# Designed miniproteins, single chains, continued (3), part 66

Each design is a single chain, and the fold is of that chain. pLDDT is the mean over its residues in the fold that is shown.

## One batch from the design tools (miniprotein)

Design m10420
Fold by ESMFold2-Fast:
Structure m10420 (fold): chain A 75 residues (1-75)
Amino acid sequence: MLNEELLEKIKEILETLEKAYEKLKSEELKKLLEEAKKIADKLINTPNLSREEVEELLKKLEEIKKKAEELLKKS
């Protein structure tokens, strides 16, 4: 199971994306939110993830968050 710190980080990223989408209603943000939800689901519901797999999935979530922040700055 993921530790509490990783679960909290995932929650924060998803909440950030959901708030961004609700504010802007952009198709790009909707796609990023859907992608982030899929990655979060894999992180939470995959019982045998290695440390390396967890790190790679977290890296993808961080990149999605950065893309969402860039979209917010352009608006």
Scores: mean pLDDT 79

Design m10421
Fold by ESMFold2-Fast:
Structure m10421 (fold): chain A 69 residues (1-69)
Amino acid sequence: DLAEETVEELRRLAEEGEDKGKLARVVSEGGRRLLERSGGHRELPPETAAQLARIGDAYGEAVEELEAR
């Protein structure tokens, strides 16, 4: 699952103390690939929207973890 792979990578980067720039690249690439996989529909399928929300939540948690350091 592309979304799950992106979420796991974001969590790993946060645990390793990587910079926010790397987190931004991972979330941007994951989101872009997920949107491309959806076929560029005008309206996002519910499944794709849910996967994007999961990536966004993981990104927010990763940023908070880095800022807590």
Scores: mean pLDDT 76

Design m10422
Fold by ESMFold2-Fast:
Structure m10422 (fold): chain A 88 residues (1-88)
Amino acid sequence: GPLERLERFVLYLIKKYGLKPATLTAEEVAERTGLSLEFARAIVEAGKKYNLPDGLVLNVAEAAKRLGLTPDEAVEAIEKAYEKYLSE
């Protein structure tokens, strides 16, 4: 489903570009993607927690928006992708 599609996309991006802490603010992500501030905040906090670089945070935010995911579903997809990356 859409959550699994985002999970696979996040895992692909992590494997390709690597991990580093996000520096973007929720306001910057909301402005750049058109997501609500609440949604942008959830993704930014996940990006900081799971070391997603700024470019990946923006790509993931855009993908979550296009897939019609909720903030909680997007965060779950990010977490599952990160856990899979660490287990490989």
Scores: mean pLDDT 87

Design m10423
Fold by ESMFold2-Fast:
Structure m10423 (fold): chain A 90 residues (1-90)
Amino acid sequence: SMEKRLEELKKKIKELIETDKEFREKLEELYYKHLLAIMGGDKEKAEEYREEMIKLAMEALNIDPKELSEEEKEKLYEFIKKLLDELFAK
């Protein structure tokens, strides 16, 4: 099912963030740029960085980002955002 695929992707992304320093650092840099774009009111640039974060995660898993629906991308973004926010909350 699509829900099972989404949960498997979330698990793999979490494992990459926890174990792959290079992946984590690239993802953190994109998220930082995304947050700066939001704070600056640049909605188009914020969306571009959001898409680049999803693309980075999918490429790391050898998955074509075009296989994801917009709803799946939104759910993955919210999951990644939550994990990175928890990492930076200290």
Scores: mean pLDDT 84

Design m10424
Fold by ESMFold2-Fast:
Structure m10424 (fold): chain A 68 residues (1-68)
Amino acid sequence: ADALLEEGVRKIDEARKAFENGDYEKAIELYREAIDLFRQALAEDPSNTLAQGELRRAERLLKEVEEK
């Protein structure tokens, strides 16, 4: 689960940089990748509170970008 969580967090950081640069399409793609990784982490360990929090954050950020 740790490897999936770490990769998801990296994707969030990349997505934020893309968003800050005005590349909304790239940010959307990276947030979707992060969401998939966090969902996989939760499938391995449903009690992973950090993965739950990161998933909710990524879904919120994705919605914000999609509204641009």
Scores: mean pLDDT 82

Design m10425
Fold by ESMFold2-Fast:
Structure m10425 (fold): chain A 77 residues (1-77)
Amino acid sequence: HTLTPQEIEDIEKGREANIKLAEEFLTPEQIEELKKEVKEMLKLSPEERAKKLQELMKKKGLSGVVLQGILEMVENE
């Protein structure tokens, strides 16, 4: 599927919203700890990464939106 410029803008806006949500629900120390775990998981293949991200979500008791915010923070570094 080909993304339009408007769809790209909507994705970027969603990423910013997810980052803000994570910042609202987590302390700076919790964010740094989660960023470290996510960085380690991003070294895996796409299939293994998806599985490990689900495991991390369960382990830390995080909602998908909050975990997505952490992913966006790591990707923006």
Scores: mean pLDDT 71

Design m10426
Fold by ESMFold2-Fast:
Structure m10426 (fold): chain A 75 residues (1-75)
Amino acid sequence: SVAEAAQVLAETLKLDAAALLERVNLVLAGKLALHPVAQEIAEKAKATGGSPHTGAFATALVELGREDALTLFRD
């Protein structure tokens, strides 16, 4: 689930799981725009049959100041 994925990712990166999940849900609801860097990652994921939530998680990480963690989605 999205909530379970957010909890695991937040634990790994030492982030607040609720804050991460809130931002992911805002992107999925269309209330938070995809970050430009996250958009590239999301488009590549769509082309290769990756997770439809990849762009939302990438955007949430940028919003939380963890753009460095985007390597988790690139390779």
Scores: mean pLDDT 78

Design m10427
Fold by ESMFold2-Fast:
Structure m10427 (fold): chain A 63 residues (1-63)
Amino acid sequence: IDALVAAGDAAEAAGDYRTAYDHYAKAAELAEQAGDADAVARYGAKAKAAFAKITGVKAVEMP
């Protein structure tokens, strides 16, 4: 999970929000399998933020 979060952070810093989203979403899934609800919420929030940047909209929900 830490490696996925680090890779997501690196991708976000490089402006690759799609890759950042994929890594954060995968980290959230693995956290759910591990039963870590706090990590699921945290990584899910990072994934949503990255998705918003992909669509060019900051923290605004799409359909």
Scores: mean pLDDT 73

Design m10428
Fold by ESMFold2-Fast:
Structure m10428 (fold): chain A 111 residues (1-111)
Amino acid sequence: ADDLVDLGLAALLEGNYEKAIEYFDKALALDPNNATAWLYKGLALLKLGNYEEAIKEFDKALALNPENAAAWAYKGLAYKKLGNYEKAREYAEKALALDPSNELAQELLKE
């Protein structure tokens, strides 16, 4: 599973979001409790503009690891992209409570 997550992350960093999702789906088929794979799949979907699907994947990551500040921050960003500024603020505040240095959460609350 770790090798597939690494391949997915490499594809994500290259901007190949669809290929990244394929690798994360393969990783999750082997280990559905891999919170990191759910998080990165959500991020790839967010980059593709699939905001509602991204939120579902972030919810899976947060069900496994509710202290993941990055997952809260990206969930907030997805809600902002959908025009739900109230939820964006709520989830950004949760991210900052867990990690005050989270730049995305700081930026979401500035807007």
Scores: mean pLDDT 89

Design m10429
Fold by ESMFold2-Fast:
Structure m10429 (fold): chain A 57 residues (1-57)
Amino acid sequence: DPEKLEKLKKEVEELKEMIDIARQYKKTASPEMQVNIDKLIKKLEEERKKLEEEVAK
């Protein structure tokens, strides 16, 4: 299903962008917020990995 595959690839790229934004935001965040941002980044990376597995690259 090429349309589903293309959509999944787009979602992977969007997650990569969100991770990059979170990493940039972490640089200016308080120590307490940095811990929360790290947890968010880990969740986003896990979701990205699951979607990449679905793409079967």
Scores: mean pLDDT 81

Design m10431
Fold by ESMFold2-Fast:
Structure m10431 (fold): chain A 59 residues (1-59)
Amino acid sequence: MIVGVYESLEEALEAFRKVGFPARVLVPGQEWRLVESEEELKELLKDYEFPFGLAIERA
């Protein structure tokens, strides 16, 4: 599991690439959710402003 604050979408993508897909993500105040691909992650994060905190683990 990787827990951190990411300065940009690119930093979050690099963290997910290290974990691999499929991955699970926890947004603060929400439940764990499955992310199957980099494109799904971009769609999930498009409405969030960076820096943003996430917890990431391999599915």
Scores: mean pLDDT 74

Design m10432
Fold by ESMFold2-Fast:
Order: sequence, then structure tokens, then C-alpha cells
Structure m10432 (fold): chain A 76 residues (1-76)
Amino acid sequence: MTLTPISNDQRIAQIRQFIDILLQQGVITPQQAQEMYDYFVSNNMNMGQVIDYMRNVMGIPIDVINQAAAAVGRAS
């Protein structure tokens, strides 16, 4: 799939919104939210890589991740 190129600022904004949604749903703690934000931003991760990390490292169910990702597109 060809994705429209996004700016680094837009990438960071999407990551922030995604983390905030998971935090509001009680899926992650405030401490985890801050650590994840710093990690994803510092490692120049895109949303696909963030989702992969959440699934494979954090063990969050893909359905929960997909619901949060869909909510990011609706929150703006």
C-alpha cells in the first residue's frame, strides 16, 4: 500500500494521540505512556512499528491496538 508521506511532526502527533488513547482506556500506566512516547519518538518509529512493538513486546491484544489506532483517525 502506498502511504501519503507525513511530516515528522505529524508522526509524533499520531504517536502521542495513540498513547493517550491507550492511557485513557487503562491499557497502559502514565509511566509506561511517557517511556513509550520517548522510546518511539527517539527511535524514529512509524505507526506500523509502534503497533508491532505493542503487540510483540508489550503483549497487548491486536484488537485493542486496532481500536486505539482507529480512534486516532477519528480524534482529529
Scores: mean pLDDT 75

Design m10433
Fold by ESMFold2-Fast:
Structure m10433 (fold): chain A 83 residues (1-83)
Amino acid sequence: SVEEKIREVYEKYKPKLSPEAQELVDRAVERIIEAVKNKTPEEVFAELKRATQELFDAVTDPEERDIIARLVGEIAQVIVEGL
């Protein structure tokens, strides 16, 4: 499922993030998964955009920002292919 693929992407990148960044990304991933389950495709893309913006506003470390960019890019690809 799309939800399983999103969780697999997160688990791949999770060990590379600080505990603080993990908490932020975990909340973002759960909101995106909720949108995938309960919302329209348009609302899913809106939530992905919102979550991405909030993560980059909160995370300032360049290495963690690169990891998050890869993570959200792969989640976006999963959503595009799965919706």
Scores: mean pLDDT 86

Design m10435
Fold by ESMFold2-Fast:
Structure m10435 (fold): chain A 90 residues (1-90)
Amino acid sequence: ILELAERAGEAVARGDLEEAERLAREIEERVAELLATGDPELEQEAAYGRTYAAGLIEAGGVLRETGDEKKAEEIKRKARELAKELAEKT
């Protein structure tokens, strides 16, 4: 999931929307598989992966639209922090 999230963010940043959509679907399928197990640890992993992926895609979009690398990195950092908090509470 984390590697797929990074690749999805990069695809958005370079404007490859077809690749970004494909990777987003793979992330959603993987998250659904983890949630389907009913295992609390895997549910935490799914929550982390989903939140982190959303943040990386947002950062890629910001980079594509503005070219602001600093803002993109801030979004990635906040996504990691939020993902960790959600995973610990799930």
Scores: mean pLDDT 76

Design m10436
Fold by ESMFold2-Fast:
Structure m10436 (fold): chain A 84 residues (1-84)
Amino acid sequence: MKEKVEEILKKIEEIREEMKKLLEEKPEHKEELEKILLEIEVLLGLGHIAYGIGLLTKDYEFALKILEKLLKRAEELLEKAKKL
């Protein structure tokens, strides 16, 4: 279970890196892309908090459920950014 939480955190980090690449490739959309990147960075921060709670409680089921929702939102934001 802990490994699945860590995998999702890595996926959100990969989405963050893709967003940084999009900022470089689409400077004309910088303002909108920076807003999307900031939301993704907030989602990643929340993901680390959920992981920390899992570490403290030794119950990763709740952390995993939260992280799956955060990943889905991050994926939706990345798709929105790609369509700019």
Scores: mean pLDDT 86

Design m10437
Fold by ESMFold2-Fast:
Structure m10437 (fold): chain A 64 residues (1-64)
Amino acid sequence: RAEEAIRLLDKAEEAYSQGNKDEAARLVAEAMRLLGVDVEPTPGVAELILSHREGVRAEIEARA
């Protein structure tokens, strides 16, 4: 689960960098869902989570 969530966040960051914000939002929502957190698949939420990606990754690894 934790490893899969990290992979989805990496894919979301790549999609966001390619300008595919809707795909990035969907991938971020899926990653957070695997961690038991429901978030809306919106560009705003995705941008917020990706801007704090390092902290989120550290929390995922600590709970794995």
Scores: mean pLDDT 73

Design m10439
Fold by ESMFold2-Fast:
Structure m10439 (fold): chain A 78 residues (1-78)
Amino acid sequence: MLEEIQELEKKAAEAAKAGNIEEARELLEKAVELLEENAEKLAEELGLSVEEMREAIREARERAEAMLEKLEEAVAAA
């Protein structure tokens, strides 16, 4: 599962580099869905509470969405 999430993150980064912001966003959403579905298992693996894990996922999603928004603006302005 972590390996699958890392693969999605790599694909999202590649799509973003290519200027495919929509594809990058879609891949990122899939990664977040997998993290949320497996939050309990991830929390146990990382020694965190489920609440802490869900908070970390939320923060990571917000940061990623903000970065994609800025990239979208930069691509549109180019």
Scores: mean pLDDT 76

Design m10440
Fold by ESMFold2-Fast:
Structure m10440 (fold): chain A 50 residues (1-50)
Amino acid sequence: KKEEIIEKLADYLKEHFAPDASKEQIRDALKKAAEENPELLEKVYEALFG
């Protein structure tokens, strides 16, 4: 489930906020953020996607 959350967030961020960044760069940043605060990633996902 964590990998799916990262993929959906990466797609959303690339399309709406960071079109110039590669999906790999966004994905790697999200993975690092998840390692630093694993609950934050899920809370952001729930806030954006329900």
Scores: mean pLDDT 75

Design m10441
Fold by ESMFold2-Fast:
Structure m10441 (fold): chain A 83 residues (1-83)
Amino acid sequence: SEEEKILEEFEKKHREEMEKLLKEEKEKIDKLLAEGKVEEAKKLMEEFLVEKIKEITEELKKVVSPEFAEEIEKEAERTIATA
């Protein structure tokens, strides 16, 4: 289904963006670890992960909103009508 492919592409794109942000955050964490600030590094990582998981979940809810679902359905109907 086209809707499934769109959702998969959305997930893939968000995963790539997340990996880029994780790379930057990892550099900060590595610096703290090199300075012996293990507890600060742990807290920073935990806070970062919790925040990003929440953000992605909220974005997914917005993407699967009635408006988004309606747009996907219209595109599917257009494709079927043309085929």
Scores: mean pLDDT 67

Design m10442
Fold by ESMFold2-Fast:
Structure m10442 (fold): chain A 65 residues (1-65)
Amino acid sequence: SMDKKWAEELAEKLVNAKSIEEQHRIIAETARRLAAELAPVLDRDEVSARLNKIISEALKIADEK
């Protein structure tokens, strides 16, 4: 699924981050890219919900590594 793919890619980047500041930068960059891709096909509320879900899942995956 798209959500799983984005969450796994984000998690991999977070695990490879060298600092908490870099993790925040990676999350912000990923949120911007996802919003840009989802905005043409989803309502604003749906985009927000989808972003939150992907970020939450990515953080869980990163914590397990």
Scores: mean pLDDT 77

Design m10443
Fold by ESMFold2-Fast:
Structure m10443 (fold): chain A 83 residues (1-83)
Amino acid sequence: STNDDNLVSSSDGGYNGSNIAYDYAVSGDPNTASNSADIISSYVNGIGSNGDSSSPDSQPRISSYYNDSTSNYNNTVNYYNSL
């Protein structure tokens, strides 16, 4: 939908990987830490399917968000492990 397209394009902390990974990891729940990457991946895939996952433009965007989410998730988990 048009709303999903706007949300995917949001630069104000909406749907970029850093903010998603941070929000999930900050919960402090061990299950959340272990499942955050799966939740983020599911979310990113869902946006692509609802918006325009068949478009050439959407494919690199989906992969970029997923990779950023996974990287920042791992960095946040490492931060928790250092506490």
Scores: mean pLDDT 43

Design m10444
Fold by ESMFold2-Fast:
Order: structure tokens, then sequence, then C-alpha cells
Structure m10444 (fold): chain A 63 residues (1-63)
């Protein structure tokens, strides 16, 4: 969970937008469920006042 949150936060800081690999790929990479990826994104979105959505099987966070 925390590693996914840090990944998304770093992308927001560097690119102004957080994008994962596909949810299935991200789940395998971090060793968690797809639901855990979505929950991590919700926490990051709440922390930064951002919106998250899924596009082409990828999770996106925009400020």
Amino acid sequence: MEEIEKYLEEQLKKEGKGVTPTLDEAARLFGVSREAIVEAAKKVAEKYGATFYVENGRLVIEP
C-alpha cells in the first residue's frame, strides 16, 4: 500500500499527473490486489485534492 502511494506521489511531483501500468500489471508488480491499488489511489487523491479514474485499464490521478 505505502509503496504504491509513494509511486503515485512521485509521479505527481515529477509530471503533475500519476499514471500506473494496467491495474493487473500494477497488482502483480506490488504484490497486492487490484482493489488495494484503487484504495491507495483514493488516499493520494484525498491528500492532494485530486481526482482519480481508470482509462484503458490504467489508474490515473490528476490534480
Scores: mean pLDDT 76

Design m10445
Fold by ESMFold2-Fast:
Parts: C-alpha cells; sequence; structure tokens
Structure m10445 (fold): chain A 90 residues (1-90)
C-alpha cells in the first residue's frame, strides 16, 4: 500500500515537471491503477480520495497539451470520489 502511494506520488511529480511527456503520463496512469486496486481491496475511502486528488492535479497540468488524457484522468477522479463516498455510507 505505502509502496503504491509512493509510486503514484513519484509518477505524478514526473508529469508535473514534463506535462508534454506522454511516457510519463502512461507511467502515472499505471501507478494510479495499481494504487486504485490496493485502495479498493482495503476499502479505504481516504486513499481513494487521495488518488482522485492526484488524478485531478495531473489532469489540470496536461489539459492544454493532452486534452483527451486530461479528460480521462478527470473522469477517473470523479469516479473514485463517488466510490469513496459510497464506502463511507456503508
Amino acid sequence: LEEAVKRLDEAAQRVLENPDDKEAIREFMQAALDAIREALKSKNPELLEYIAEKLQKVADAVRDVHPAAAERLRRMAEGLKKIAENIKKK
């Protein structure tokens, strides 16, 4: 879990430093999917919200250079926030 979050943070930072780097965006997407998988296994709504925040931040950074990727990341973030809210209600 901690390792997945660390990889997510490092991958997000690489995209923020180089928003035009498609490979960095791809690596971030993979790290995000791995972190989401761990968050869902542990039913951790706080972690899902944290991942959603990172997805939104990266989406904002790449919006002008990779609008399709930004829209995909934004939709993933919205989906995770909804899942987190549903877990909290249970």
Scores: mean pLDDT 82

Design m10446
Fold by ESMFold2-Fast:
Structure m10446 (fold): chain A 56 residues (1-56)
Amino acid sequence: DLAEFAAELRAKAAALRAEAAKLLAEGKISQNEAEIMEGVAALLEGVAAVLERKAS
C-alpha cells in the first residue's frame, strides 16, 4: 500500500530529524553532518508526498 509506505517514510524522516538534533546538541556531530541528515529527511518526505499523490 503506497499510503502505508508513505507513512513509514514520514516516520523515518521525523526520527532522522530528531536524531540529528540530539547528536548536534550533544556535540557528537558537526553542523554540516546535521544538515546532511536533515537533507536526507527532506528527501524521504519528498518521496512520501509523491507516494501519497499516487495512492489517491
Scores: mean pLDDT 86

Design m10447
Fold by ESMFold2-Fast:
Structure m10447 (fold): chain A 70 residues (1-70)
Amino acid sequence: MLEDYFNELIKRIEEGAKKISDEDPEAAEQAKKFVERLKRNLELQKKMDTTKDYDKVAEEAKKINEEIRK
């Protein structure tokens, strides 16, 4: 569920990059880095999920999204 939500976000970011790639290829490349960073952080969170705290995973993902917006 949470993973599906972030996978959907990643997909939308890639689609947005496609629209602006014609005008700004550099922005498309930055979107790739953004996506890779999201994936890496999500994978780290999976490893840290050793204490059956499902809600904590959602909160950490929210923090990552907020950091990226800054």
Scores: mean pLDDT 69

Design m10448
Fold by ESMFold2-Fast:
Order: C-alpha cells, then sequence, then structure tokens
Structure m10448 (fold): chain A 67 residues (1-67)
C-alpha cells in the first residue's frame, strides 16, 4: 500500500514537471496536486517536500512562459 503510494507520488510529480516545462500551468498543477496527495498518504515528509517543490517549479516555469 505505502509502496504503491510512493510510486504514484513520484510518477505524478514527474508529470507535473514535464507539463510545467511546456508552460501548461493547469496540467502541471493538476498532476502536482495528485503528487502531494499520494505523498501525504505515505506519511513521509521528504516525499511531501519533494512534491511541493515540483509544484513550486511548475508555477515558476509557467509564469516565466506567460510573461
Amino acid sequence: MKEENIKKAEEYFQKALEAAEKGDLDTALRYGSQAVYYALKTGDPELVRKALSAVREAITLAEEKKA
């Protein structure tokens, strides 16, 4: 159970970063939210921090492309 949640968290934050690189803020935030959700289910604060970092990068990249 926890191992599956870890895998899903990592998968979704990777997809969030890929979407952010393309300037798709909506898709990046959607995947980022799912990554945070699964990271929280693991109870691992390091995974939560990693997922939040991915969301922050997604916002930064998308805003840079918008400007």
Scores: mean pLDDT 76

Design m10449
Fold by ESMFold2-Fast:
Structure m10449 (fold): chain A 88 residues (1-88)
Amino acid sequence: MKPKLTVEIEVEGKKVTLTITGDPLAARYAGQIAAKALQEAGAKNITLEVDGDTATITFEAENEEQARKAAEKSVETLKKNGFDVEVV
């Protein structure tokens, strides 16, 4: 069975917060994968904080459209890496 993750995406202009919740090891690993995908997508000022079962990633893009695209790509990358992702 695939590890389950819940991903919350909050977009405020060019700034995005991704909150990844799941099993502690799955959340941490998913956070690292998502942060790398965001970096490859050209996101700036990427931070990753892990607290128990939650990984919180904040980043900036050039504009809101690029911010949404980067967030969508990170979610798709998690799905391709074997996670069962529910976006809320």
Scores: mean pLDDT 83

Design m10450
Fold by ESMFold2-Fast:
Structure m10450 (fold): chain A 57 residues (1-57)
Amino acid sequence: MQEAFDKAIELLKKDPRNVEALELLIKVGAITEEGVRAVANHFGLTPEERERLLSLV
């Protein structure tokens, strides 16, 4: 889990709009709701992207 989370964060640093990768990680339990919120706030995801990701947790 931690390794997958670190990889997701690294990927998002390059492309914060990689929403599909975040969706996959949420579905496999590799990232928490708090993690999604932190990423969305830090990288300034759109309300639609944030809501979509939170709906999967």
Scores: mean pLDDT 66

Design m10451
Fold by ESMFold2-Fast:
Structure m10451 (fold): chain A 55 residues (1-55)
Amino acid sequence: SKKAKEYVDKLIKENPEWSLEELKAKLWNDFENGKIEGTLEDLKEALKYLEEKVK
């Protein structure tokens, strides 16, 4: 979704020194803590997008 991509883009911009694993951990934590509203599928899309942008 557009919201998932926008969140990932912001996360990368705010944390340019972070590894892929650290960025993934933050994304999982933000989802679990309700900072990101969405379904499990939105989380999966965000994770795929993050991996593609960092690799």
Scores: mean pLDDT 78

Design m10452
Fold by ESMFold2-Fast:
Structure m10452 (fold): chain A 73 residues (1-73)
Amino acid sequence: MPVDYVEQALKAVVEGNFEKALEYLDKAIDAITDPELQKKAKEAKEAVEKLMKDGNYEGAALILMSLRQELLS
């Protein structure tokens, strides 16, 4: 399920594993069939990528928590 991949991406972010976080986000995006949610997930990936590059792991985690709530709504 897309939410399972977002949870794995969140774990990777808190572990500082940039490559794994993006890998799981790509899997989440591919698993989303709703075009609006897929667009939000792509925007979240871009934000997470920028925040992780800036060393802002807390910000990246918050983006993923928000995406998780969107997928559960």
Scores: mean pLDDT 84

Design m10453
Fold by ESMFold2-Fast:
Structure m10453 (fold): chain A 58 residues (1-58)
Amino acid sequence: MSLEEARRAAESALAAARESPTQLRVALHDLRQGLAEETDPEVRAVYEEAIAELEALA
């Protein structure tokens, strides 16, 4: 995944997560899975920042 694609995915997940608790849970799961599969440190940082923001909303 490119850095631009990761940023778009994170932004979409954050937007969806703000709509309901169910979407928040789904977004957290998807981002954590993406982080586990990613080896690019810049893309990993994008995922870690998004996960931290979502966890603050939980």
Scores: mean pLDDT 78

Design m10454
Fold by ESMFold2-Fast:
Structure m10454 (fold): chain A 59 residues (1-59)
Amino acid sequence: HMKLVRLPAAALGLAKEFGGEIVEVTPDGAIVRIPEDKVEEFKNYVKEKFGVDAEELPE
């Protein structure tokens, strides 16, 4: 099962390392799909590296 997550565009490279796929890129950020079991680890990494909370989106 995959979760949609909104994050800074600069963090797109990290999505690939977490087994995710890029869904959409906008000027203000990006939306990616991350395996559900990796979402919390990914969100923590984005917060520590970029100082922002990645947002989990409803399906």
Scores: mean pLDDT 76

Design m10455
Fold by ESMFold2-Fast:
Structure m10455 (fold): chain A 83 residues (1-83)
Amino acid sequence: ELEKLSAEELTKLAKEYIEKYQREEPSDEYLEKAIEYAEKAIEKDPNYYEAYELLGQAYMLLGEVEKAKEYFKKAEELKKKLA
């Protein structure tokens, strides 16, 4: 149950699955897991900009360029506000 994990922990899991996609045989299942964990991190902390960065990376790897750009924009905007 992901409810027990913090936004930081969920974001680390998302990053780990992106790394698995890059290190092992590429599998969209790993990117789907990364998206799931990053979305859950945003549910826990909507200001956790790193989770939006990971969503951008995962969607870029899936070829969803427009969606990736939108998440990168959100991450940048949040990062500026949290400085």
Scores: mean pLDDT 82

Design m10456
Fold by ESMFold2-Fast:
Structure m10456 (fold): chain A 60 residues (1-60)
Amino acid sequence: SEAEEEVRKAAEEAAEKYGLTPEQRDRILNAGLTLLKAGVDVEEVKRAIELAARHYAEKR
């Protein structure tokens, strides 16, 4: 779906922006897709992805 594609793009962009590992990128993508499937709005999912990516970058 279009929303799913936006979530995938957001996860990739966030991972690149915050210098995440491929495993961390996959985790935020899977979490975002899970939220989208649960009926969370795509804009809210994108915000959650950005927050998760920032969290990973700030650890260690």
Scores: mean pLDDT 84

Design m10457
Fold by ESMFold2-Fast:
Structure m10457 (fold): chain A 59 residues (1-59)
Amino acid sequence: DAEEYYEKGLEYLEQQKPEEAVKYFLKALELDPNFQKAKIYLDLLLSQDPSLLEKVLKS
């Protein structure tokens, strides 16, 4: 579910893998567009490095 994808995103952040974290936060939001926790982290990561979206989409 959305919470499980969000938790995997957090795990990747702990491993310093922001591209994978973005991928899992996007999956959480695909299942629940109002999942605020994933949206907050996604917004934060993309404000720091907007190129993360392009990297994730090209993978």
Scores: mean pLDDT 81

